# Ledger of designs, part 13: designed miniproteins, single chains, continued (2)

Each design is a single chain, and the fold is of that chain. pLDDT is the mean over its residues in the fold that is shown.

## One batch from the design tools (miniprotein)

Design m4415
Fold by ESMFold2-Fast:
Structure m4415 (fold): chain A 69 residues (1-69)
Amino acid sequence: MEASEAQTVRELLRAAGLSDETLAIVEEIMKEAGVSPDTSTLSAELIKAALVMSRERPEEAARIRAELA
């Protein structure tokens, strides 16, 4: 469910060492990729993959955040 999923996402990002700012970037990346955070099971696995990619490509994450702003 949304509440439980949101909390799980925070735990994943926290465990990965990402900040709340990166959470917003991940959400936008998932929207751009056509992956909805509402899909709890799939989102959890994809979030893990997105975290790795975001960390490897911080410029891509920053670009998406800049496009948001």
Scores: mean pLDDT 57

Design m4416
Fold by ESMFold2-Fast:
Structure m4416 (fold): chain A 70 residues (1-70)
Amino acid sequence: EEEKERAFELYRKFALEHSKEYIKALPKTPEVEELLKKAAEAYEKIVREENVEENLEKLDEVIKQLKEIQ
């Protein structure tokens, strides 16, 4: 239960941050696009209760990588 709520919060923060930085990150669009796909896949699996721990880790990595790119 707590794991699902944490995943939702992380994904929401990721989505908000992406919106703000979209135009600025145009030269890195392919990298950002791949990160978006990974985040969406991890989030969907967490909602389906599939490998929640592993997918939470992937979601954390995506958010961390986006933060470093910016």
Scores: mean pLDDT 64

Design m4417
Fold by ESMFold2-Fast:
Structure m4417 (fold): chain A 84 residues (1-84)
Amino acid sequence: VEEIKRRIEEVAREAERLIEEYMKNPTEEIERELRRKLEELLRLVREYAERTMDPSEAEELIEAAKKQVEAALTNYKKAAELRK
């Protein structure tokens, strides 16, 4: 569905911008917004995968992506605390 693909592109662009801002000026507010955007991105990717892929492959991809997002958030938080 084109609408889901467009939303994925928009949210991914917003998340990338938030990561850039967070690395320059780490604040709890930006961290909260980044986490929310990454969670929204995962939700959209799941919906897209469920519509375009085999269900078993979609689940495997979603679980892998979820782990990567949590690892990334942990690393960004550590980097921000060190730069404080």
Scores: mean pLDDT 72

Design m4418
Fold by ESMFold2-Fast:
Structure m4418 (fold): chain A 65 residues (1-65)
Amino acid sequence: SAEEAEKLLLEAAKKVDPNVESVEVEEVDETKAIATVTYKDGTVLEIEAESVEALVQGAKGALAA
């Protein structure tokens, strides 16, 4: 789910950079999802993926390493 992807990506991102404030995941369609990472200074980065599930799997892999 998008909420699971948001939680896992936030944990993975904060492991690398503690200045990450939030992650929002939007499922655009069955073949595209966008993760929006917001930093404490107001900087915003967008990450495109082929699905919400791809974002979940990527974040789980990063957290398991």
Scores: mean pLDDT 79

Design m4419
Fold by ESMFold2-Fast:
Structure m4419 (fold): chain A 100 residues (1-100)
Amino acid sequence: SELEEFLEELIADIERLIAEHADDPGLVERLNQIKLLLEEALKAVKEGDLETAKQLVRALIRQLDALAAWLEAQGTPEHLAVAEELRAHRARLEELLEKL
């Protein structure tokens, strides 16, 4: 499914961001929480548990919004770049959620 493929791609993108920002423990901790929730959402999608998948995707959208806002508040160019990536991922998750 489009959602399954996107969740797998997003996990890889979050893992890349964790590696790129290994010197920022506050950001790494927040990204690891998002990764855990992504893995739970992917599992629900693979198991055909549509209601759990919808709930987890809604939680992901909220967590991506919260992390993007936190990054924007930090105000460094590096934090702002991560915020833009997360805002793009959030928009795609919302589109995919509407198709469920």
Scores: mean pLDDT 90

Design m4420
Fold by ESMFold2-Fast:
Structure m4420 (fold): chain A 104 residues (1-104)
Amino acid sequence: ASRAEKLTARLKAEFDEKMPNAPERLKEKFYAFLEKIGQAYEESLTASAAEVDKMIQTLNEELRKLVQEFKEEGASEEELKIFEEIARRGLLYLQFELTRKKEE
């Protein structure tokens, strides 16, 4: 499995552990977002610092919209915190690559 596939699988497993009773539609939407993080991480390995910074900005905007959508669909504050924590954990991989590239 690629580094991206391993990251995506880890984030999905953490979500399933913390949110075992999540509605299927919500799970599918969040899984799709985690897959976008994994793909961005793979692309970040060869991208410029400016491109990685743009990826992080775009994903943070998508996360804000997704959290708002889940809130409107009845997710609790505790559930929204879990979504944000897992997503931020994935985004830290891109942040690490951005930091590394700025030091090069």
Scores: mean pLDDT 85

Design m4421
Fold by ESMFold2-Fast:
Structure m4421 (fold): chain A 89 residues (1-89)
Amino acid sequence: MMKKVVKEVDSIEEVQEALEEAIEKGADKVEIKLTLNNKVYTLSVDSLEELEARARELEPEVEKLAATMGGDRKKYEEELTKLVLKVLE
């Protein structure tokens, strides 16, 4: 039986937590719905290996963005949204 986990989250930090929970539960497919600035972004992953790779790719990019844009929350959110959309492709 294929285990599909669906998680709804409101922040990029919760995306990482949701991915970790899905991996711990042995999910074969994961769908994460991220709501940022009243927009919903969906990340769909069909394998654990891809899931881990996407999580690792997202984390350093978010940290880099926070270090650069930490003083401007609005710009940080706009750039974070672009980064998330890039990862979802």
Scores: mean pLDDT 65

Design m4422
Fold by ESMFold2-Fast:
Structure m4422 (fold): chain A 85 residues (1-85)
Amino acid sequence: KKLYEELYKELSKYVSDEVAKEAAEAAVEAMKAAASDPSSTKDDIVEAAVEAIRRVLLKHKVSEEDIEKAVKEARKVITDYLNEQ
């Protein structure tokens, strides 16, 4: 719950609310999928979430500059969340 809310909040600084929600949902689902593989590292989970966000932003034709800003903030949020677990 807190991860989705924080991720949505940070992403909405760079993209529309609709795109931010879709990207946050995609990131959480990608993290669940990666975490279900016992061979996945924390870094693998972070990269899966970041890739999911990037795909959503590209689908919605977000600029490269805004994608890089959004991905940088998302990576920080996701990494901090996993380090607290």
Scores: mean pLDDT 83

Design m4423
Fold by ESMFold2-Fast:
Structure m4423 (fold): chain A 68 residues (1-68)
Amino acid sequence: EPPSVTQLRQELERLAGEIFATGDEEAIREAQRILSEIDDAMETQDDEQVRSVLEEAVERLRRLLEES
């Protein structure tokens, strides 16, 4: 079963927190950019679009954390 929007949001917050904790300025800046893109998508309130954006953001943050 695919993760819910709530589950994706929780995973996103966890990953962002870990990236912020690394102190890597480039990783933090990239994470902030990704989070800003999500905020823009959330204004649409389209559940399918929100889910797609969150799934992509989680994957991007995971890769960023692995490089940090």
Scores: mean pLDDT 77

Design m4424
Fold by ESMFold2-Fast:
Structure m4424 (fold): chain A 61 residues (1-61)
Amino acid sequence: SEHAERALEAARAAARAGATTLAGALVGINYQMGADKEEVEEAAREAGVSLEEALRLASQF
């Protein structure tokens, strides 16, 4: 979905800015919104977190 694409781009932008916790949370939120698993796993690697950690960070929001 277009929302998933925008959320992943926001996560990548946060990761590039060094906001690792925010990037991880955005990746986890995007996965919960139904984004493709391969795209989410790639974004998680860019953020420096596992998919499990990304989901944990999203749940704290």
Scores: mean pLDDT 76

Design m4425
Fold by ESMFold2-Fast:
Formats: C-alpha cells, structure tokens, sequence
Structure m4425 (fold): chain A 75 residues (1-75)
C-alpha cells in the first residue's frame, strides 16, 4: 500500500540519516505516482531516483531547492 511505501521511505531515511528535504521529495514522488494510478517503486529506488534528480538539477542550476538539498547532503 502507499502507507507501507511511505513508512519504508521514513525508515530508510532515518537509517541512512538523509536530509528531511530528500525524504519529503521521496514521499511526494510516491504519493504523486499513487494519485496518478502508477505503480509506486520500492522506497530504495525512489530515494535513489530523488538523489540523482537533485544532483542533476543542481548541476544545471535550475533549482535553488535542489542546490540546497545537495549542499546539505555534502556537508
């Protein structure tokens, strides 16, 4: 269920000490996919995809939020 996916995202985020911004983006992605009737990927895959998208977006300079999240990860 969506709730099980959200709990797994929170569990992995706590275990890996991920920034809250990354967790919120992964949760939003899971919710958005479920609302669109699309399959929700495993939490590990969602987190990986969010981290990769943030790095790519920060490198392109398109998002201050993405740049801040990447800086927080690299601290």
Amino acid sequence: SLEEHLEEIRRLGKERKLPESVLKLAEAAAIGRADAGRPVPPAEELIRAVLEALRQTAALGHSETAQQAVEELER
Scores: mean pLDDT 73

Design m4426
Fold by ESMFold2-Fast:
Structure m4426 (fold): chain A 75 residues (1-75)
Amino acid sequence: QEYKRIGDAVLLNPGESYTFSNGTEVKVKEGKVAVAEYEQGTLISALNSKSVVTVTKGGKSEEFTLEPFERQLVV
């Protein structure tokens, strides 16, 4: 498909965090990210800068470094 529509997205700035209704928590250490929750996972999209994000699912925390415009799906 030519373009993807991401569902509801939360825009997070450095130092911000958001917890979705399913308990998934996203914390931004660096950069700006758009985060969307799907049944299949959490999609993190870096904006116009390098981003460092921590995702916590099911009590496990993992750090992701994204280049500008890079995306990460966390299942």
Scores: mean pLDDT 77

Design m4427
Fold by ESMFold2-Fast:
Structure m4427 (fold): chain A 77 residues (1-77)
Amino acid sequence: SDYQSQKQQTLDNGDQQDQDNSDLLQQAQQQSNQNPSTSSDIYQSQGDQVTTRGTQNTDSTTSSLQNADDNRNSSLS
């Protein structure tokens, strides 16, 4: 049960960060719609930021899940 709890927490944390990224993208889209000429670069910058966050989240989630799996294997040994 500890393994499952740890895995679930890792997934929940990743899902929450995905929600934050959605807000950033929505703001960038609204800004682009209101000021298309000047907000194109801003939208690109926001896109890069979201991509960077996505990469960090993936790495963090993978590491946490791998650590949980390693702990489970140690328990079975």
Scores: mean pLDDT 55

Design m4428
Fold by ESMFold2-Fast:
Structure m4428 (fold): chain A 100 residues (1-100)
Amino acid sequence: VDTSALTPGERELLEGVLAAREALRGGGSALDALTELQVAAGVADIYEVVMERPVHPTLLLALAEGYKDAAAALEAEGNYTLAASAYREAIEMYRRLLEQ
């Protein structure tokens, strides 16, 4: 996967998503990770509208994997409602990848 087509803003979002996922793997808060992912996804969707191009596949994959990791952590904590929401977001990101 090539990151050379990412705008500086999309690259910053990707770095933020990867950092949130790394913090979660280090024992960080699942809710904090989910919040960071939701903010990044919202900003990426704004870029899609403004730039009139689909969100970059690398960023979509990072968001999908991030939501999946956050969902698994929330499920382990017994927060099934938020876990289900995070899994749905992961599925949606994977779906958007397959449409490209």
Scores: mean pLDDT 83

Design m4429
Fold by ESMFold2-Fast:
Parts: sequence; C-alpha cells; structure tokens
Structure m4429 (fold): chain A 81 residues (1-81)
Amino acid sequence: GIQKAIDAARSLMPDVVKRLGVKTEEEKNQVFAALTLITGEYLKVPTHQAMTAGSSVATEKKVKIDPELRRKVQEVLEELL
C-alpha cells in the first residue's frame, strides 16, 4: 500500500541523498517525492494515490520534479533494489 511506499522512500533517503550529494532541504524534498513515486510504481500502488501521498512533501502533482533528478533517483534505486 501507499504507506509501505512512503516508509520505503524514507528508508532509502539517506543512501540516495549520500550517493547524489544532495545538501539542501529543497533538493531532499524533490528526491523524496521522486522516491515515493518510484517505490509506489515498484510496489504497484495506483499512481493517483502515490501522487497525493506526500504529506507536506509534494509528489509530481504538487512539486515539479526535474526529469534528470527523477532519472538519477531511479538509477540509484534500481541499484539498491
């Protein structure tokens, strides 16, 4: 479910942030939003639920995620999974 995707994203955040060298809170929020969408897709969560589930951190619907950042997050996540 969506909560499992959010929990997975939170668990992966330290490793992904370290690999990408992200330092600002704004960049971390974009990485978390991208991770939540990608883990939601991996866990077969309906896209509309994943997009609305960011709490105060917006998904693609609320935050415009840079396509290059999303791609880099996906590459790192595929290495970790």
Scores: mean pLDDT 66

Design m4430
Fold by ESMFold2-Fast:
Structure m4430 (fold): chain A 100 residues (1-100)
Amino acid sequence: SAEEGAKDAAINAQSAAKAAEIGAEKGKPEIGAAAAGSSAAGASFSAMLSGSEKAKEAARYAQEAAKAAIEGAKEGTKEAAKKAAEEAQKNAEKAKKAAE
């Protein structure tokens, strides 16, 4: 259903944020960013299958979470990685609200 597609996209956004957090904590933000990117792709896939506007918006936030993780990893500092994880978590929360 459209509601299931939106929830799946939001779950993928949460997975992206969790990957960014774990990557930052383990000092491997590049691995966290790669995992976040895979989760964002999953969100986009769910949005494409559902065709719903809520799913598309949740997927957009999942993509923003992954972008934050990638940018933080590129800067190569612990502070950048932590900030990226926080931004990813904010986007995951926005995805959850969009899916409601």
Scores: mean pLDDT 87

Design m4431
Fold by ESMFold2-Fast:
Structure m4431 (fold): chain A 72 residues (1-72)
Amino acid sequence: GDVEKALEAAKAGDYKKGVDYLRKAADDLNGQVGEGVALISLGVGNLVNDPELGAKGVEKAAEGLLAGKMSG
C-alpha cells in the first residue's frame, strides 16, 4: 500500500516521494491521520532545513501506521 511505499522511499532518503505516498495514504485513512503525518513531516523538514531529518520523520510515521494496522 501507499504507507509501505512511503516507508521504502523514506529509507532510501527520498523525503519528497515519501511525503507524496503519505498524502495518497491519507485518502485510505479518512484523510485526517495521513494528512497530519505528511504535514508534520513537512514542518520538521522546514524547521531544521534538513531533508534527511524530514525523511526520518516520514519513516517513523509510516512505521507507526503499519504497526497500528498489524495490531488492529
Scores: mean pLDDT 63

Design m4432
Fold by ESMFold2-Fast:
Structure m4432 (fold): chain A 83 residues (1-83)
Amino acid sequence: SAEATALLNEAMSLLPTDPEAAVARLVALLGDADPAVRREAQFALGLIAKEEPELVREALERLLGDADPAVVAAARHVLGLTE
């Protein structure tokens, strides 16, 4: 959707300056009520992990300490995809 694309583009624009914030935004979208938004975030994280696996792993590791179990579950899933 246009909204999902806009949110993804906003997150991606942060990659050169603040990759942790970029990945955190995408992982937050994995807990969204809209399954289309969740799917877009999952694809984006997978693509970023292919090109920059170390940046994604470091940011996701920080998210494993989050108080929200949905965010933790999403982070673990994407980390599995980086293997």
Scores: mean pLDDT 73

Design m4433
Fold by ESMFold2-Fast:
Structure m4433 (fold): chain A 80 residues (1-80)
Amino acid sequence: SPAEKAAELIEKALEAARKGDYETAVRLLEEALRLDPDHPEALENLALAEYMALQAGDMARAEEFQARARALREELRRKS
């Protein structure tokens, strides 16, 4: 399923990050977020992607993940 594929990609992203390959980690997390945008841990996954982008020196992607996290927090507040 897309959710299972997303979980696998997150595991691979964490392994890439452990090896210092933050660029690969960001790419894998972007794929995971695209496959399962409604994941229960979507905010945590966006925060992880922002952190990995910062470690890779990619400020533009870090800002995009931060903006997506802000939008998701606002959506969740409106659904309360």
Scores: mean pLDDT 81

Design m4434
Fold by ESMFold2-Fast:
Structure m4434 (fold): chain A 84 residues (1-84)
Amino acid sequence: KLSEEEAATVKRIVREGLAMLEAGASAEEVLEAAKKAAEEAGLSEEVKRLTLSLVEFAIDAINQGVDAATVLAEIDARLDEMAA
């Protein structure tokens, strides 16, 4: 399971990705930035893959008209479950 510190780092990366998307970045740019941030944070390969999957989920939800606050709440709930 994720440590609370890892979960907090993943949440930060997702929030940064959503901010980039809102600023007009492409999905590819957001995913590349998230991958780099996960590498710089020293996350394991498993947690990096999780981070990218959550960023992809967030991009898809925003593209379908879900607001950023709702997306972040869903991601927070998923990460809290994995860190428990």
Scores: mean pLDDT 82

Design m4435
Fold by ESMFold2-Fast:
Structure m4435 (fold): chain A 68 residues (1-68)
Amino acid sequence: SNRDKALELARKLAEVRARLMGRRLEEETGLKPEITVEQVGETLFRGTAVAGERTEEVVVDATPLIEA
């Protein structure tokens, strides 16, 4: 369904954004980032990048992709 495709795309977007945040953290800390993606709501995906004690997060909402 269009909904399933939108949810999968949002998950992938959260991962890509988390990886970009992780690259910046690696440049600043010299530590390899750990990237995690988690579904935190029916249409919400959280991407997290961790390097040592530093954590950055992004949330991607699939709703606009479902409604497009």
Scores: mean pLDDT 85

Design m4436
Fold by ESMFold2-Fast:
Structure m4436 (fold): chain A 78 residues (1-78)
Amino acid sequence: DILVTDEQLEEYKKIAKELSSQNKPELAIQKRLYLDAKHYGLPEDIIKAIEEAIKNNKPLDPETFSRAVKLIIEKAKK
């Protein structure tokens, strides 16, 4: 239950960009993104997409990953 810090969100952005070019987001990053998405109440579509990616051991869509990170940043500022 560690809250995502601004530094961690910047790290997510950097990792998301780098991993998107490789088409292979790391499972650990996806799991953390899932927990943050649930905590901050992101749209169900995004939460479900992350959950399915984790469950099926598949890369999350890069656009969905980037959108999730952006929304977490916006909500974390509250």
Scores: mean pLDDT 69

Design m4437
Fold by ESMFold2-Fast:
Structure m4437 (fold): chain A 97 residues (1-97)
Amino acid sequence: SMLEEVEAALEKALERRRRQAEELGSEEARKALEEFEEIVREGLETIREQPELILEIYKDDSKQEELGQKALAGDEEAQRIIKGIWALQVADEVKKE
């Protein structure tokens, strides 16, 4: 399914980031990994909750711009949805490799 493909791609992205952080060995790299893992987790949760909405926004630049404006204004739901959009983008980049 699409969700299974997204989950598999995100796990590959996480594995790559973990290897990179280990190779760099810096505190900055470790913190960046922790932040990446948290955003991936939240984004995937959002995709699972509202897959059709996330896909609709992902394919529509105008809706993405409106969502971005709401998130910047402090709308917590918009901020969560943006994490889902970002996670789809990361998954698509992995799939193209």
Scores: mean pLDDT 86

Design m4438
Fold by ESMFold2-Fast:
Structure m4438 (fold): chain A 65 residues (1-65)
Amino acid sequence: KPSREEIRRLARVLARAAKEHPSLTVEDIQKAASTATGVPVPKEVAELIKQGKVDEAAERLYELA
C-alpha cells in the first residue's frame, strides 16, 4: 500500500498539471491517477484534484489504495 506522503505527492503533481493545463479533463486526471495507483479511481476523486483540493483528494486516494 502506498504511503500517505506518496499519495499526497501524487495528488499535488496532478493538481499542478490540471492548473497548468486547464484543457485536461476530469477523465484525463482519472486515467493518470488510476495508472499511477494501479486501482480504478472514481471521477469524484479526479474532480477534487481538478479543483485543487489536494488534501481531500489524497485522503480519498489513500483509502482506495
Scores: mean pLDDT 80

Design m4439
Fold by ESMFold2-Fast:
Structure m4439 (fold): chain A 100 residues (1-100)
Amino acid sequence: SAEIEKLEAEAKKKLKEEATELVEEIKKLEEEYEKNPTEEIKIKILEKAIELGEIEIKIAREFLEKNKDPEMKARLEEAIATMEKDIEELKKEIKELKEK
């Protein structure tokens, strides 16, 4: 529906406004890591990936609150839970790298 398309467009706009610079920073760090693979650069990539994931979760939660479709809400809740789990795994990887 037009209302769902409008809400999706708003969510995409928020993601671009909040995350475009972060996505570009991650790309640059990944290119640097390919050229010079250091633990320091890997940690920076993981930290930026966590920041990106937190922004995506925030936007997904805002989208979830505005969406009235129960099936779409369930799908978004599952996606958010997966993103939260992925962030915890990234945090554990950073901790392991820093303790080496």
Scores: mean pLDDT 81

Design m4440
Fold by ESMFold2-Fast:
Structure m4440 (fold): chain A 89 residues (1-89)
Amino acid sequence: SAAELEAKIKQAEEEVQKRREEGLRIMAKLDEVDRRAGWAAGMLTIASPQEGGRYGARVADAADDPKRAEELFEEAVQEVLDKEKAKIL
C-alpha cells in the first residue's frame, strides 16, 4: 500500500540521518587528534565499507580545506540516501 511505502521511505531517511549524525560525532571526537582520520572514520559509518573507504580517503585528502571536506561528506550522505530510497521504490 501507499502507506507501507511511505513508512519504509521514512525509516530509510531516519536510518541515513542517524548514520550522518554518528559520522559527525566520530569526526568531531577525532578532529582534535587527526582531522584526516576523523573524516575517514565518519565516512565508514555512513556508507558501505567499499564506498566508505573510498569517500573517507577523498575527504581525508581534503582535510586542509574544511568547506570542500564538508561538501564531499554531504554528497556521500545524499548518495547513500538516494540508494536506500531506490531500494524501496
Scores: mean pLDDT 69

Design m4441
Fold by ESMFold2-Fast:
Structure m4441 (fold): chain A 65 residues (1-65)
Amino acid sequence: SAAEEAKKKLQTLEEQYRLSFEIAELVARTNEEMSKSTPAEAEQLREETRKRMAELNQALRDLEA
């Protein structure tokens, strides 16, 4: 039904918003932690953040299918 389609689209938009917020928060937290980290800790944090960012961006792309 049209109502069910509208609800599904709203759920997709809400999830896109949540993922976008999570990406922004991850970037802010990683920058803060990196400023307080040793070079070795910063490198590990950078790699973990890159992997998580890729996962979140892939999830956003999957929602557009």
Scores: mean pLDDT 84

Design m4442
Fold by ESMFold2-Fast:
Order: sequence, then C-alpha cells, then structure tokens
Structure m4442 (fold): chain A 102 residues (1-102)
Amino acid sequence: EKEIALEALDEAIDLLRRARELAREAGLPELALILEEAIGLLEIIRGLLKSFNLDPRTALERALRIVRQTLEEARALGAPAEVLALLEEAEAVLEEALAKLE
C-alpha cells in the first residue's frame, strides 16, 4: 500500500541523511556528494508517490536501484563501515516494504 511505501522511503531517506552526515564528519566530500544526490532522487520518488504519479511498487523498485547503486559507489570509494551499514539498512527497509506490498 501507498502508506507502507511512503514510510519505507522516509526511513531510507533518514538513513541516507545520517550516512551523509557521517561522510561529512569524516572529511569525505566525494562520498557526501554521492549520498546527497541519492537523497535528492529518493525525495523526488517520494513526491511522485505522494502525488499519485507513481505506484508504490514502482517507487520502491526505483528507490532500491538508487540505494543499491549508491552502496556500490560507496564501497568503491572505501566508505567507513558505519556508512555502509546505514546504506545496507536502507536497502533492507526497502526490500521488506516491497515484500509487504504483495
């Protein structure tokens, strides 16, 4: 349902914002920028879902692709374990929500 997808997107966005703050505190500007771009894309998806312009399943599938791509980019940059853990948690939240829809 739409509420399940919105809640999962809000949780994933919050987790990525925490990861971005950790990247900034660690002095990793390239990682912080990648996280900022991912957050922006997730906020666009959330807005489209809230406005009924995107169905919940498609919103979660797109969000999962963004989070997974961001996780791979973060790994390639040698991101701190705590940043990777937050991204992995965001992926799990979105996967669980997608499973609950059907």
Scores: mean pLDDT 89

Design m4443
Fold by ESMFold2-Fast:
Structure m4443 (fold): chain A 70 residues (1-70)
Amino acid sequence: SKEELEKELKRLEELRKKLEELDEIGGEEAEALLANSEDLAEYSEEAGLIAARAAVKKAEELLKELEEKK
């Protein structure tokens, strides 16, 4: 649903901000994932939702990897 898409995009933006504070490259990668999800959502809500969910998972994995490297 559109509400689920908006929720996932909001979660991804929160993760992007956290990644940017820890690692500039990780923040840039998360920003690209967010932009791609938003672009896909403009053409297809379903495609945007799928992309946003995948992006959230990838951003969470990046955050965990950065925490392990400390």
Scores: mean pLDDT 78

Design m4444
Fold by ESMFold2-Fast:
Structure m4444 (fold): chain A 101 residues (1-101)
Amino acid sequence: SAMERARKVLEETRERIREHAEDIERVLELVREGARELSEIVGLDEREALGALLAGAAAIAAELGVRETARALAEEILRLLEEAGELTEEDRRLIEEFIAE
């Protein structure tokens, strides 16, 4: 099932992000790789998959107390949304509040 494959990719990507949380460049690479695989499996737009994985990675980094990685990921989400013209005033505020922590 496509959903079972997508779930496995998501679980494996999240586990690898947790293991490498202090390595910002590695986390960004894992997010990009996971987004590509999810896009191919379920037919999602790669940019939508990327946004979802960036948000998940930021949450993992925040949970682990790795502030620098969490901040870098939140800034990438902000950039992605701004470039797409999809950034709402509410989303911008939430992301900026997250970055400030």
Scores: mean pLDDT 80

Design m4445
Fold by ESMFold2-Fast:
Structure m4445 (fold): chain A 59 residues (1-59)
Amino acid sequence: MTPAQLKAIKDIQNAAKDLGLNLNDSDVEQLTKMVVDEENNSYKPSDPIKAVTLYKQLH
């Protein structure tokens, strides 16, 4: 797991906690793939909050 992926996972878990969501490991993996560019190994810190919020609105 890359440093960018580890940071994204922690930020996603924190955003989920703030929004009162209980995410399983599969949910975290899917959201991490949305916010981390695997080809460029880059991560944008604002994207986890947006991704978790969209996930909540769709579910």
Scores: mean pLDDT 69

Design m4446
Fold by ESMFold2-Fast:
Structure m4446 (fold): chain A 60 residues (1-60)
Amino acid sequence: SLQEELRRLMAEFEEAIRTDEARGRALREKILALVADDPVRQAVAEHELEELEREILAEL
């Protein structure tokens, strides 16, 4: 399902942002593209990605 795919990609993004900026960027774009047809879902996904990146980078 879309929700399962999003959850999986978000987990991959969390791991990628720590070690591989290019992979993190690609995963972010892929996630946003999957929800591009729903502005509410897109805004939520964008916010979650921003929060996750901020939290992880604050640890580095």
Scores: mean pLDDT 80

Design m4447
Fold by ESMFold2-Fast:
Structure m4447 (fold): chain A 68 residues (1-68)
Amino acid sequence: SSAELVARMRELAAKGGEGLVEAAELMGKAALEKLKADPRATEEQIEEAEEKVKRELEEVRELVEKLK
């Protein structure tokens, strides 16, 4: 569930910057898997979601590196 995923993300975030990156990757993967499992999801929606997750993950990685 999304609540369980958020709880796991909070747990990972408590481990510092490395945990924040892992939490972001986990959330992005879960969102994409959920979308891909939806029989009503269009190819365009999946491509847009993959691009968005890729951009957001890169931003999280850059922020964590900057804060070191």
Scores: mean pLDDT 77

Design m4448
Fold by ESMFold2-Fast:
Structure m4448 (fold): chain A 86 residues (1-86)
Amino acid sequence: SEAEAIVAEAAAMSPAEREALLAEARARLAALASVSIDEFEALPASVRDEVVRFVALALAAQALAAGMSAEEVRKKVAEALAEYRA
């Protein structure tokens, strides 16, 4: 599944790579906080999928760093992906 692939990718990252990803995610999420749902849905599907996958990857990296199990992180990522694509 996509959630399993995202968790595996996050788990394979070095601590430095995860830290860099989380810093980038914080910067991008701050920028996205002003974007409405209508504006997000107006983006090309490929761009929306890229944003959703990036956010899911950052969520997985953060949750793994917090000591959550891979299965717990997978469930959290799957829920986030389903919600953003609803």
Scores: mean pLDDT 75

Design m4449
Fold by ESMFold2-Fast:
Structure m4449 (fold): chain A 68 residues (1-68)
Amino acid sequence: SELDELVAAGAALGRALGDRHKLPPEDVARLAQLGAERGRILAEESDRAAALARSRVLWDEMYAILAR
């Protein structure tokens, strides 16, 4: 399903970013969770502007993990 595909893609991106930057397993797992949630929001939220705004908040959290 589109939901499953976007959730999986989001999780994969989060894991790849954490692994690329050699983060601890807990941070890699958190990035995968945040990535999956972004995918879910983008799949489920019918209002594009709302989906993008919610997705941006999650990306800001992911960026904070990557930037420390």
Scores: mean pLDDT 85

